# Ledger of designs, part 39: designed miniproteins, single chains, continued (5)

Each design is a single chain, and the fold is of that chain. pLDDT is the mean over its residues in the fold that is shown.

## One batch from the design tools (miniprotein)

Design m17328
Fold by ESMFold2-Fast:
Structure m17328 (fold): chain A 90 residues (1-90)
Amino acid sequence: PLTPEQRAIYEEALKRGLELGYPKEVAEGDARVSAAVTPLAEKAGIPREAVFSPLGFEVTVAVLTELEMRGSPLVDEVRAKIREVAAELA
């Protein structure tokens, strides 16, 4: 189940993915990834606008890149969480 904050991100990402012409199943999966990892970036002090994307792989890369560039000690914890979410979508 998604939190209210994750649901809002999910709906925004899904809408943008569909507007970009992605198949519904792809847009839904990517929106799920965006909803899960965007709040993790925000908890690590990264602004949403720096990492948000309707594409799950882009959000994942952006979050990991921002954490690594900042030398954040949370990078391994966030990486593990991102992998967990990706596995749940398989």
Scores: mean pLDDT 78

Design m17329
Fold by ESMFold2-Fast:
Structure m17329 (fold): chain A 92 residues (1-92)
Amino acid sequence: GAAPDTSLPLVAEVRVAEDVGAAREEAAARLRAEGYTITAVLPAERDPETGVESAAVVAQNAEEVVLVAVSSSEEAAEELRKGLEERGVPVR
């Protein structure tokens, strides 16, 4: 579930990678190195109907919450990016 405190602005990053799990772990390591605290991890999962793999990490610091989403599909990543922007979440 979403964190109960949403007073911090949410920013998203959407990435495409063949190894979704490795890309998610790399994103988590980068965020930790930049001073963020990891608050949630969505491990790599494959959609049985589409074959698309997805993973995500959520991190925060004193200024913002960052969602890094990784997809094995460029089309699925673009759809997710548009969906986030439509919900008022800026995408880097």
Scores: mean pLDDT 83

Design m17330
Fold by ESMFold2-Fast:
Structure m17330 (fold): chain A 94 residues (1-94)
Amino acid sequence: AEIREEIVDLIEEFTGELLSLLEDEAVRAKVEAQAKKVIELLRQGKLTIYQVLQEISNIALEAAKFLSPEERRKAERALNLMHLRLLVLEEEMR
């Protein structure tokens, strides 16, 4: 339960960073809705950590189409940090 909420915090942190780079309202709304769906499924125990990574990576890839090269690098760094922190949490669950 505690680890799931830590993963939720990581998803929200990454989503906030990604949203800060996006200027289009429709793209921001879509990203926020997709991230909320991932959080809901995770809280229901319906997603593994690897499935969370896959879903968030897909959200980031779609959003990257609307970002400059510099903004894409910032989003990539944020995604990589979340990935590393999720791997640490997965090891703690073993």
Scores: mean pLDDT 84

Design m17331
Fold by ESMFold2-Fast:
Structure m17331 (fold): chain A 64 residues (1-64)
Amino acid sequence: MEQLKKDIEQVKKDIEELRAEMERLRAQPPSPEREHRLTVLFTAIGLLEAALDFLKWLIEKEKE
C-alpha cells in the first residue's frame, strides 16, 4: 500500500515536470526540433495520465 501511494505521487510529479517542460518549449520560437519534442512530451504525458487514472481506480476499488 505505501509503495503504491509513493508510485502515484511520483507519477504526479513526473507529469507536472513534463507539463512544465512542454510550456517552456511552447514559449520558444517554432522549429522542427521543438515540434518533435512537443509531440514526444504530449505522448509521454498522455501515457502517464492514463497510468495515474488506472492506479487511482485500483486504490478506490481496494477501499470498497
Scores: mean pLDDT 80

Design m17332
Fold by ESMFold2-Fast:
Structure m17332 (fold): chain A 70 residues (1-70)
Amino acid sequence: MALEELAEQLARLAGRPFTVLEGPEDTSLDEVSDQLALALATGDGEIRAAPEVAKTLAAVLRNALAHRAE
């Protein structure tokens, strides 16, 4: 659920499909943020994230998209 929500938010932000796969719980927020920055810069939509990290990022992106009124 959290991974699917993050993938959907990223797809909306980038205007292209994103795939978020379940990563290990040791995956840090910084590491996932680096993956997101690279994916957005290169246009490669594949990211791995721990479910808890994905849930946090999905909430952050939802707030960012709401602020854009889109």
Scores: mean pLDDT 72

Design m17333
Fold by ESMFold2-Fast:
Structure m17333 (fold): chain A 59 residues (1-59)
Amino acid sequence: SELQERLKKLEEEYAKLVAEYQEVSSKNRGDELEKATAPLREKIAEVQKEIAKLRKQIE
């Protein structure tokens, strides 16, 4: 189904964002860490919400 295909894509995007977050967070400190990771943290949270919503709709 379209929902299952979208869920798979979101899970792949989540994995990529987490990897990017880990790389960026290892290279930055203090205020730069917060600024550099903020957009990634926001995207990760959005993808997690989307995954949760799709899982509930598939059930």
Scores: mean pLDDT 81

Design m17334
Fold by ESMFold2-Fast:
Structure m17334 (fold): chain A 89 residues (1-89)
Amino acid sequence: SHMELLEERLRKAREEAEAEIQKVKATDPSKYPQVKADLEARVEREEARAEFERNPLKAWILASSKGIDVYEAARELRKIEEEKAKQKA
């Protein structure tokens, strides 16, 4: 399913980033802090992209209404849905 593909993509991104971070830590310690920061930021961008792909239309509508980027809107949309779930549970 679409959701299973998103979860697999995020899993692979996290695993690949972790493997590269560990490799650099062992082989070139001087570059470790920069590579770690860069790869962690890359994973954060992939997570934001996955949130957008959960409901692109709602994310676009929210982004346009608030004048924010679509990935920020996707994260905001998730927070709104989580708050609604808490109030009804």
Scores: mean pLDDT 79

Design m17335
Fold by ESMFold2-Fast:
Structure m17335 (fold): chain A 95 residues (1-95)
Amino acid sequence: GAAEVAELTDEAADAAGEAARHGHRALAYFKQSASPELQAQAREHARAAEEATRRTEELVAKVEELKDYASQTQVEAARSALEYARRVLAELRAA
């Protein structure tokens, strides 16, 4: 129902935020550290960003399946969250 869509949309936003935080942390470590330990942490944050982006994709897919119970605003919010996560991941992959 509508409550389930709201919860999924919020979870998608949270997952996208997690992807962005890990992605930006990985970028910061790659750009600012010659330390092997910090480069290892950067790779772990990169993997966490990819995993969080995948979770965002799964959550947005569920919102799309329930779109008949979703407002246009909720669907657009979920899609925007995924687009944001993917942009951060693309920046990370370009680094």
Scores: mean pLDDT 86

Design m17336
Fold by ESMFold2-Fast:
Structure m17336 (fold): chain A 87 residues (1-87)
Amino acid sequence: SVLDQARAIIDEARARIDEIVARLRAGEISPVEALEELVRVAGEANQRLRELYAQMSPEEQAQLQELWAELAAHVDAAVREIEAAAR
C-alpha cells in the first residue's frame, strides 16, 4: 500500500540518521558534515513523503502525520546532538 511505502521511507530515513549520529559519536565525521548529511536525508524523505501523502486516503494521511511527527522529533534530536558536539 501507499502507507506501507511511507512507513518504509520513514524507517530508512531513521536508520540513515542513526548511522550519521553513530559516525559523529565515533569521530568519523565532523559536526558540519553530519549536519549536511542530516539535512540531505531529511529533505529527501520529506519530499518522497509529500508525494505519497497526495495519493493517500484521509485515514492513511492521519496515520502518516503521526509517523511524520515522530521522524521530525528524531531529526530534531539528531540536530541537538550535532550542535552539542560542535560546542
Scores: mean pLDDT 89

Design m17337
Fold by ESMFold2-Fast:
Structure m17337 (fold): chain A 83 residues (1-83)
Amino acid sequence: SMAEERSRQLAVRIAAVLQAIGVLFDARLHKSPLVPEAEELLKEARELLLAPEEDAEEATERAREVIERSAELERELAEELAR
C-alpha cells in the first residue's frame, strides 16, 4: 500500500540521521579532522527527515546517498586510525 511505502521512506530518512549521528560521535571521540564533514552530513540528514510530504520520495533518495556517504566517512576514519 502507499502507506507502507511512505513508512519505508520515513524509515530510510530516520536511518540516515542515525548513521550520521554515529559517524559524528566516532569523529568527535577520536578528535578527527573529519568532524566538520560529519556535522554537515548530520545537518543534511536532519533536513531530509523534516522534508514536507510532497518531497518525501526525493528526500528518501537523498537520504540513501547520505547513508552511503556516512559509510565512506567511517572508512576514512578507520584508515586514519590505522595510520
Scores: mean pLDDT 87

Design m17338
Fold by ESMFold2-Fast:
Structure m17338 (fold): chain A 74 residues (1-74)
Amino acid sequence: SMDEEILERVEKLKKRMEEVLNDPSASPLEIEMEWGAIRVALSTLAIFSENPEVKEKILEAQEEMDKRVEEALK
């Protein structure tokens, strides 16, 4: 289903963010640039979902990753 494909893309974006956050060679700028790109992608996926539960999961993913990025940049 389209919802399943959206959730699979969300999971891949989360893993991509985690890979950058777990890379000891990643600079603060690289972390910020990658999160910027992923945040836009997540927002785009949320616009194309008709399922409120899927939209909620995307918003939760955005909030969780934003918090992790903020903590990593302290």
Scores: mean pLDDT 87

Design m17339
Fold by ESMFold2-Fast:
Structure m17339 (fold): chain A 86 residues (1-86)
Amino acid sequence: DPELDADIYKALAIIALSVALHLDPRLTPEERELLRKAMDAIEAGNYDEAIKLLEEVIQLSRDRAPDTARLAENALELVKKAKELA
């Protein structure tokens, strides 16, 4: 069921980003805003916007918040899978 699979990938991506946003104390206000925008874009099904925002988060967080970068990379792959199924 591609609709159900897409919804599951979206939900898992949002969970990963929510974990980063709530548990990583190293995040800057800019990184927090980008994570919130990415979660909103995923929920709305705006996959291309979500991908762009996640790539920006990964670039900004890679050296300072590597746990957030890994969660964002996982979310990016899940969003790409959701986009392919939608």
Scores: mean pLDDT 87

Design m17340
Fold by ESMFold2-Fast:
Structure m17340 (fold): chain A 75 residues (1-75)
Amino acid sequence: MEKERREKALRLLEAARQAAESGNADVETVKAIGLKTIDYAIDPEIAMQAVEEVKRHDEKAGEEVEKYAKEKFEK
């Protein structure tokens, strides 16, 4: 169970990296992938890596994703 969730989160994180690097993805698409990565993340390190990838594409979208990650892991 934990292994499957972690593998899903890592695959989503890789998708976020690819979308950010392509330059062709919409900001909303990269943000959505980042938020979904946080939903599947079982540890804050993967969630914060997703935040960093979204920030590389768009700083404002990254800040919104960071707020969501903090709400999940600070409660």
Scores: mean pLDDT 77

Design m17341
Fold by ESMFold2-Fast:
Structure m17341 (fold): chain A 85 residues (1-85)
Amino acid sequence: SEEEKKFVLDAVVEIVRILKEEYGDSPQARDAGEELVELKNEISEAKTKEEILEAVQRMLDILREKFGPDSKAVKLAEETLEKLK
């Protein structure tokens, strides 16, 4: 739905804010930020809930690889995925 899409897009914006606050202008934060911008476009163009879920899962995987499972950004991405299911 459009509401679910907006919810996820708002979560992506918050995740980018958290990354900037916690990691600053680090290469990892910059690279993740660029990938999250691409994911925002993908989510905006999604036609099904399944496509949105796949994009959120990919976001979670990227964040886990770059920042580890205990990062605040990862925890917010996990919460976003669970609420969307």
Scores: mean pLDDT 81

Design m17342
Fold by ESMFold2-Fast:
Structure m17342 (fold): chain A 71 residues (1-71)
Amino acid sequence: MDEKIEKLKEALKKGDLGTASRILVELYRAGVTVEELVEKIEDPEDKEFVKRMYKMIERGLAEGAARRAAA
């Protein structure tokens, strides 16, 4: 698991947001919390990106259960 977090940090450092997003989805599905990820990331911008992506993933799951309207 820590290996995936390290790869996430490398992707963020390279500006590879596609790879970073893929890794974040895997980490979320594995039960890694946003707090744990944020503690392992040093850059404030990268921390905000990770928090925002996790919020979007969580919201997507919640809205999928709460609303039936799709666009």
Scores: mean pLDDT 73

Design m17343
Fold by ESMFold2-Fast:
Structure m17343 (fold): chain A 80 residues (1-80)
Amino acid sequence: MTETELEKIILDKSASLSVMKAAAEKLKKIYEEQGLLTPEIEKLFQRILQAETKEEVRKYFIDADIQVGVLDLKRAVQRV
């Protein structure tokens, strides 16, 4: 699955908690391979995998996604 497909599954209101967590695990591995899994982002993914509600998964995922986006943007700006 692509990163975009995994993000769509995690944000899908019809997905079960277990399906959302499975998608988050796969996305975590993609970020790890890309060198985007900082200790702070890793902790957010640990919180996602321990979450008991879909609301908690979405909250921690949004925080992780923002941090990944900020890191990518910082790296892109420094190349100029």
Scores: mean pLDDT 78

Design m17344
Fold by ESMFold2-Fast:
Structure m17344 (fold): chain A 98 residues (1-98)
Amino acid sequence: MELLKKALELIDKALEAIKNGDLKKAIEYAKKALEYVKKAKESVSPDSPVYPLLEEAIKYLEEAIEAVENGDSISAIEYLVLAQGYLTEAINILEKEK
């Protein structure tokens, strides 16, 4: 739970860094968000409805990092927003299953 909320905060910071032209910070924030999502996934059962949502979030975070590294800010923003969507859905499910 806390790890996924921290990941969302880091994605918001990555998006802001891209808007400010700070691609180095954007990569740093996105990589840190990715590590938090990976760590959260380790504590989730593969049979959980949250598990595939975390896999999609990881996929889009990895694609966002690659896009930033290639200077493709538009694709990076799109992938970060998709990752946010999957993480928000995962958090909503986990909060109902408390």
Scores: mean pLDDT 86

Design m17345
Fold by ESMFold2-Fast:
Structure m17345 (fold): chain A 68 residues (1-68)
Amino acid sequence: MSDEQIQKLIDEAVELARSRGLVLSPEQVQSLRTTARTMSEDFGLSEEEVKRVLEHAIDTLVERERRR
């Protein structure tokens, strides 16, 4: 997966988080980027599969922040 494709997926994940009332910190954005790279490079996931992983990660972050 290209850096441009990863950036697009990260931008979509940031917008999804915002739509759910969560503003991601730079550290959280970097964590999502690392996850996308690892899933693509180490696990061989497709762009569609990486997108699903990022959406699940956003759901988890939203639930975690709402408990604080």
Scores: mean pLDDT 81

Design m17346
Fold by ESMFold2-Fast:
Structure m17346 (fold): chain A 86 residues (1-86)
Amino acid sequence: MEKEAKEIVEKYLNGELSAEEVEELLEKNPEVTVPTAYLLAQALGKSSMEVLIALGLPDEEIRKRLEEAGLPPEWLEEFREKQAKL
């Protein structure tokens, strides 16, 4: 999965893929969602959660992808709570 995640990230950063096209590729292989978000976050100086939200994924899909990667789905709730505080 590392090779696929890296390829998606490189094409996105080069402007060859839109955020919508990235999400379409992640729908075909959900296992690369979290690795792709991690690599994009590292390249952009953002959190992986910010990248997942920016891709336009519904909250339920983000939670499923986190759970599939062995990460707590409550991380989305924690992120949303931090964003809701002014």
Scores: mean pLDDT 72

Design m17347
Fold by ESMFold2-Fast:
Structure m17347 (fold): chain A 89 residues (1-89)
Amino acid sequence: MLAEIEELRARVEADPEDEEAVRRLGELLSRLLSEYLKAVVELSLNKRKGIEDPEVEERFKEAQERMDRAEPAIELYLRLVGERHRRRE
């Protein structure tokens, strides 16, 4: 996933009109965000109940690391979507 996100980010930076790359980047970032949110919720619920689950903690750590590494791609995608929205309106 991260390697594909970086490849797609490079393609979108080189050609913002590459609709396939933009669509695929958006799909992967949406999946990444969903996985991160799920990990955050699961960890938070366990902490509130006093449950310590190493598997849940590891999933959260991995999801957070993926989000941190994907930050440049997320920023690019949001900037591109904002620009396209303005052009249509």
Scores: mean pLDDT 79

Design m17348
Fold by ESMFold2-Fast:
Structure m17348 (fold): chain A 68 residues (1-68)
Amino acid sequence: SMEAVEMGKKAAEALLKGNYDEAQRIFEEAAKKGLARETGMAGGIYALEKGDVEASRKAILMGLALAK
């Protein structure tokens, strides 16, 4: 969904800046909507496009950890 893609990009931007608390809050919001996995995937792709493998890994893992 577009909402999950937008949340994923925002979470990835937070991770790229080292703002893990902000990323965590975004993923928790996504989880409340049932979108944690989709948000993690979108964020992971976005971070890879920016060349940051570590941020990508963190986005995917945070999304998976908070998925149902």
Scores: mean pLDDT 86

Design m17349
Fold by ESMFold2-Fast:
Structure m17349 (fold): chain A 113 residues (1-113)
Amino acid sequence: SERLGELLRRLEELLKKLKEALKNKDFEKVIELAEEAIRTLEEAIRVMREAGVSEELVQELGKQKAQVEYYLQQLKEAVKAGDEESALRYGEQIIKSIEEAVETLRRAIEELE
């Protein structure tokens, strides 16, 4: 799917920017980029369903999106509390969840070939 390929490239670019922002402890930018990643994952789930991707892969991507949403909420709370150590840990979990989502999306594209 051309559209899934575009969404994959967008997630990979967001991952690169997220890693840089987290390294710089720019938590406002991490939050902004994570919110954009969640929107991209939501569109990817919709496109995967429309394209007839297996329900197992759709559910896997949905779980990864939910993990990003959970850690983003924890990150926002840690930032508000001034807890930099926890903010860094939650930022790392956001990155890990998006890396797993990228792999799930690669498998979905391969299934459609």
Scores: mean pLDDT 91

Design m17350
Fold by ESMFold2-Fast:
Structure m17350 (fold): chain A 63 residues (1-63)
Amino acid sequence: ATVAALRAQADAYNKKAEIYRQGAEGYFKSGKEEDKKVGEILKNKATEYEQKAADLRAQADAL
């Protein structure tokens, strides 16, 4: 993969992480137990995408 392709994919993952973070905040603010559970799932997905973005940037920097 090219450095540019890796960085573009990392940017895409960061955008997905932002969407999941915003979703999680909305669910946490509802005060319902079921919504808190959904919020934690979305928060975990945001963290996964943030980590994937960091890993791709590290791969690009190593090339």
Scores: mean pLDDT 84

Design m17351
Fold by ESMFold2-Fast:
Structure m17351 (fold): chain A 79 residues (1-79)
Amino acid sequence: MQNVLDAIREMAKEGIPLARSLLTLWENGTPFEFLIEVLGRAAKQLGLDAEEVKEAFKNGDGKKIQELLRQMERRSQQL
């Protein structure tokens, strides 16, 4: 859990809007499972593998989470 939150905080500091949204949801008491669902839907909308994103969050893979959030940001800017 902490590694996931640290990864999201770092991405929010880099100015990634999705990371800021996830932090806001977490700070407001949103369950972790719901955060995974929100992120999976966003990834799918951007043409990324939703299951890969969900697994990175479930496994607490902070490095993979940061890579995926950066990919999602780049893709969102191309829409």
Scores: mean pLDDT 77

Design m17352
Fold by ESMFold2-Fast:
Structure m17352 (fold): chain A 73 residues (1-73)
Amino acid sequence: GGSGGATAAASGAQEAIRLGLGLSEEGKKAAIEAGNKSTDKSAGELAIRLANEAPVGENPKLAEGLKKAAEQG
């Protein structure tokens, strides 16, 4: 299935990555942790994928968006 319900938060994170905004090491770890703790496997997998695809950089909104996408699933 799709990410269902988490789409708005995931879209925000994906847009930030598309604009060249990246994640710090801490942001990546936080997003992966949130994805692993997600009750929705699709939402969790999406958050982990986006975290791994993010370029090197620091964007607190991107990290928060990915955590929220994983939690909302």
Scores: mean pLDDT 73

Design m17353
Fold by ESMFold2-Fast:
Structure m17353 (fold): chain A 56 residues (1-56)
Amino acid sequence: SAVETLLGVAERDMSDDHVLTPRQAASLSRVLAEYGGPEVKEGATGKEVKDILRSL
């Protein structure tokens, strides 16, 4: 699924302390909404994003 693909990319390329840009937050929020996930805001960490993706 798109979520599993995103998690794989995030685990490989995004550190836990990475801070999301507005563009990254908007793009992720759009994808997560299709899977019933929460909105992600700018300033969220890579760890928070990976935890959300793992919960889906």
Scores: mean pLDDT 80

Design m17354
Fold by ESMFold2-Fast:
Structure m17354 (fold): chain A 74 residues (1-74)
Amino acid sequence: SMEELEERINKLIDELAKLDPRLTKEQLVAFVNKLIEFYEKKLREQQGLTEDEARRKALEYVISLLEKRIEDLK
């Protein structure tokens, strides 16, 4: 569900904030939300996806980016 994807993103933000204390949780939340909005808009405009389809794909993509960043910092 989309709620599970959003929960996963929140957990990844918490993990990333612990690995890089130079960034506040609030700064990470703001940045991640802007990334989600950016990709959601791109998917809607470029691929003609529905709002739900675009949001799901944007969340999945951002999860992958956050997971890779966390792995790179370990």
Scores: mean pLDDT 84

Design m17355
Fold by ESMFold2-Fast:
Structure m17355 (fold): chain A 101 residues (1-101)
Amino acid sequence: MVDKVLERVLELLEKNELESALAVAALEGAVYGDELLADVARLLDTMIEEGKKLKIPKEELSRIAKEQLERIRAGEISVEEAKELALAELRKIAAEREAKE
């Protein structure tokens, strides 16, 4: 059940539909009372807000979010580790873009 919701979130991220991916994770997490989906929604919300501040393209945000969610789904990392790695990559991209401008 949760796995099918994660598949839907990943499909939306593949289409660069970040806000829709967040909405699905948040709504389904609330409906099922699922801590993983709630944590995924918080991860996506944090990435969207940080991405706006750093002016990261939505295509890059979606790619990073998808990579981290696939690793969470595979049991390779926790949501907390995924958040740290995602934020570090966003800051690295922002710094590299600023250095070239």
Scores: mean pLDDT 82

Design m17356
Fold by ESMFold2-Fast:
Structure m17356 (fold): chain A 120 residues (1-120)
Amino acid sequence: MEEFRKKVREVVEKFHKEVAKIVDPETYQNIKAVVDREVDALIEAVEKAFKEGKSPEEIWRIVEDHLARLFIGVLIETMDLPEEKREKVLQIASRAADEIARIVEEFYEKKTGKKVERPR
């Protein structure tokens, strides 16, 4: 699980660095707080699910729920930004979410030998 946490946190740190280039410091701090909270909750929930031997369907439901909350949080914190900046932040968030989902899939496949179907 340490390697899982490390890989997910590396994606999040990359996200924060890219967002910091686009937005003002106050907006950056607000986005960072939301993303860090939802990612920490996602990591905890996924690690617990792996420990409990949850099915791929249950794990993807957890991932989908937390990534949806992350996206909604980023959307709220970017509402007052110019459209071009908002679109850039949301694109970076989308990419980070896809990378996190791929990490979950990789770790599930490594531990179980079973492929995980991605949420649509």
Scores: mean pLDDT 83

Design m17357
Fold by ESMFold2-Fast:
Structure m17357 (fold): chain A 91 residues (1-91)
Amino acid sequence: SERLAQIRAQSGILFEELAKELGEEVAEKVVKLVLEAEEARAAGDLEKAAELYAEAVGLALKALGYSEEKVKELQEEAYKTVLKQLEALAA
């Protein structure tokens, strides 16, 4: 997939921007989850892609100091929102 190759090529830019806000360790984990999500999406596994995106959101929110309860709430919202968007884009 040309799109997946392009996303991987731009992962360095995403890492640099996230590292400024979240620190390098969290940025690396978030970028890895985003790349795995896009691989799942390319394979047609939209539910897995949404799960991985929600996990990435959760890691970022924890790094920003959100409570465990708020992180869980926002991860569940992110999963539903991302899944809906991915299904709409696949149609």
Scores: mean pLDDT 80

Design m17358
Fold by ESMFold2-Fast:
Structure m17358 (fold): chain A 80 residues (1-80)
Amino acid sequence: KVDEIVAKARELMEKYRKEIEKAIENGDFKKVIDIVNKAFSELGKYANEVAKYDPEKAKEVLKMASELINYARELLKKKR
């Protein structure tokens, strides 16, 4: 079950990265913020669930959320 949740988190990461890139290409910066907030919330829930069974895997999921936020932040800085 832990591996299932981690796999779902990785799939969400890939989906949100693609959506963020598309929103930035379209100049829709509010949509970028909305996507980041949604991704952070969903990945945080997965991390909390995983933490009950495997704290190290939970840290990996939290790191994914942090990396996505930093990715979006960096792209937004370049487009100002």
Scores: mean pLDDT 77

Design m17359
Fold by ESMFold2-Fast:
Structure m17359 (fold): chain A 83 residues (1-83)
Amino acid sequence: MSNEEILQKLEELFKKALAAKTDEEIKEYILEAMDLMLETFPDNEKLKELYEEIKKSTDVEERLRLFVEAAEHFGAELVAQEA
């Protein structure tokens, strides 16, 4: 999968998470996005740590904050790879 395709899919999942009406839907979209990030960078320690924190979190706002952190970190890693 190209980096453009990965970013497009992540943006779609992020929009779905923000538009979701239930905590369960938000969690599922976030975890799907995290799986995609880890498929791209399977040895990235920061992404693995954030994934575990998201799984353990019971608060939607906390999960969204952790997801934003993961997305920012993932974006920086993609830019470094393209350079």
Scores: mean pLDDT 78

Design m17360
Fold by ESMFold2-Fast:
Structure m17360 (fold): chain A 67 residues (1-67)
Amino acid sequence: SKEKYEKLKEKVKKASLESETDVGPGESPDDAIKRAKENLEKSLKELAKEEGISYSTVKKIYDEWRK
């Protein structure tokens, strides 16, 4: 159970970091922020579907990592 949680935590962390680094040149500040937020939420929802768990579980893991 701990090992499974750690695996999910690493996947959530990777998805979050990839979304953050995608804030690239050529976007307005507001558009960049909106896109990063949308990409993050999409990535977390896709992760939940891929792992066969609820989005709330993935979101909880993300929140714990963000601390």
Scores: mean pLDDT 71

Design m17361
Fold by ESMFold2-Fast:
Structure m17361 (fold): chain A 65 residues (1-65)
Amino acid sequence: MKAQLIQQARDLTDEGERLLAAGDGEGALRHYRQSADLSVQAGLTTREQADRGLEEVRREVERRR
């Protein structure tokens, strides 16, 4: 069900944000990637937009190292 995918993607994004704030950039990237995949499946975004967002998060993680 689309609503379940949206909720799971949201939960993964929230966890990713918490991990990023705690300094766990690798954990944050894993959660953001899973959230992006579910968002594409739910029709909330395109694969190209999701990949662009993940690249921005990856640059932010690298910048914080």
Scores: mean pLDDT 80

Design m17362
Fold by ESMFold2-Fast:
Structure m17362 (fold): chain A 79 residues (1-79)
Amino acid sequence: MVEEIAREAAEEHPVLSYEQALELAEELAKLGYSAEETRELLRVAGAFAEGMVSLGMSPEEAARLGVNFALGVAKAVKG
């Protein structure tokens, strides 16, 4: 499940590596997020990273920021 979601996310948002998408998906699953919620949070991470690249950030820095942003939101919502 999480591996498939991570692969789809990396294909849809090439700024994210498969490894980055997989690690985020696994952390979201551990926090109790459903497959649908995990897919949505990965889209948020990818879209945020793409926005940062558009503003001149390197793809590596943008991907890290997007992943950290999505994970931060996820941890704030689920306790």
Scores: mean pLDDT 87

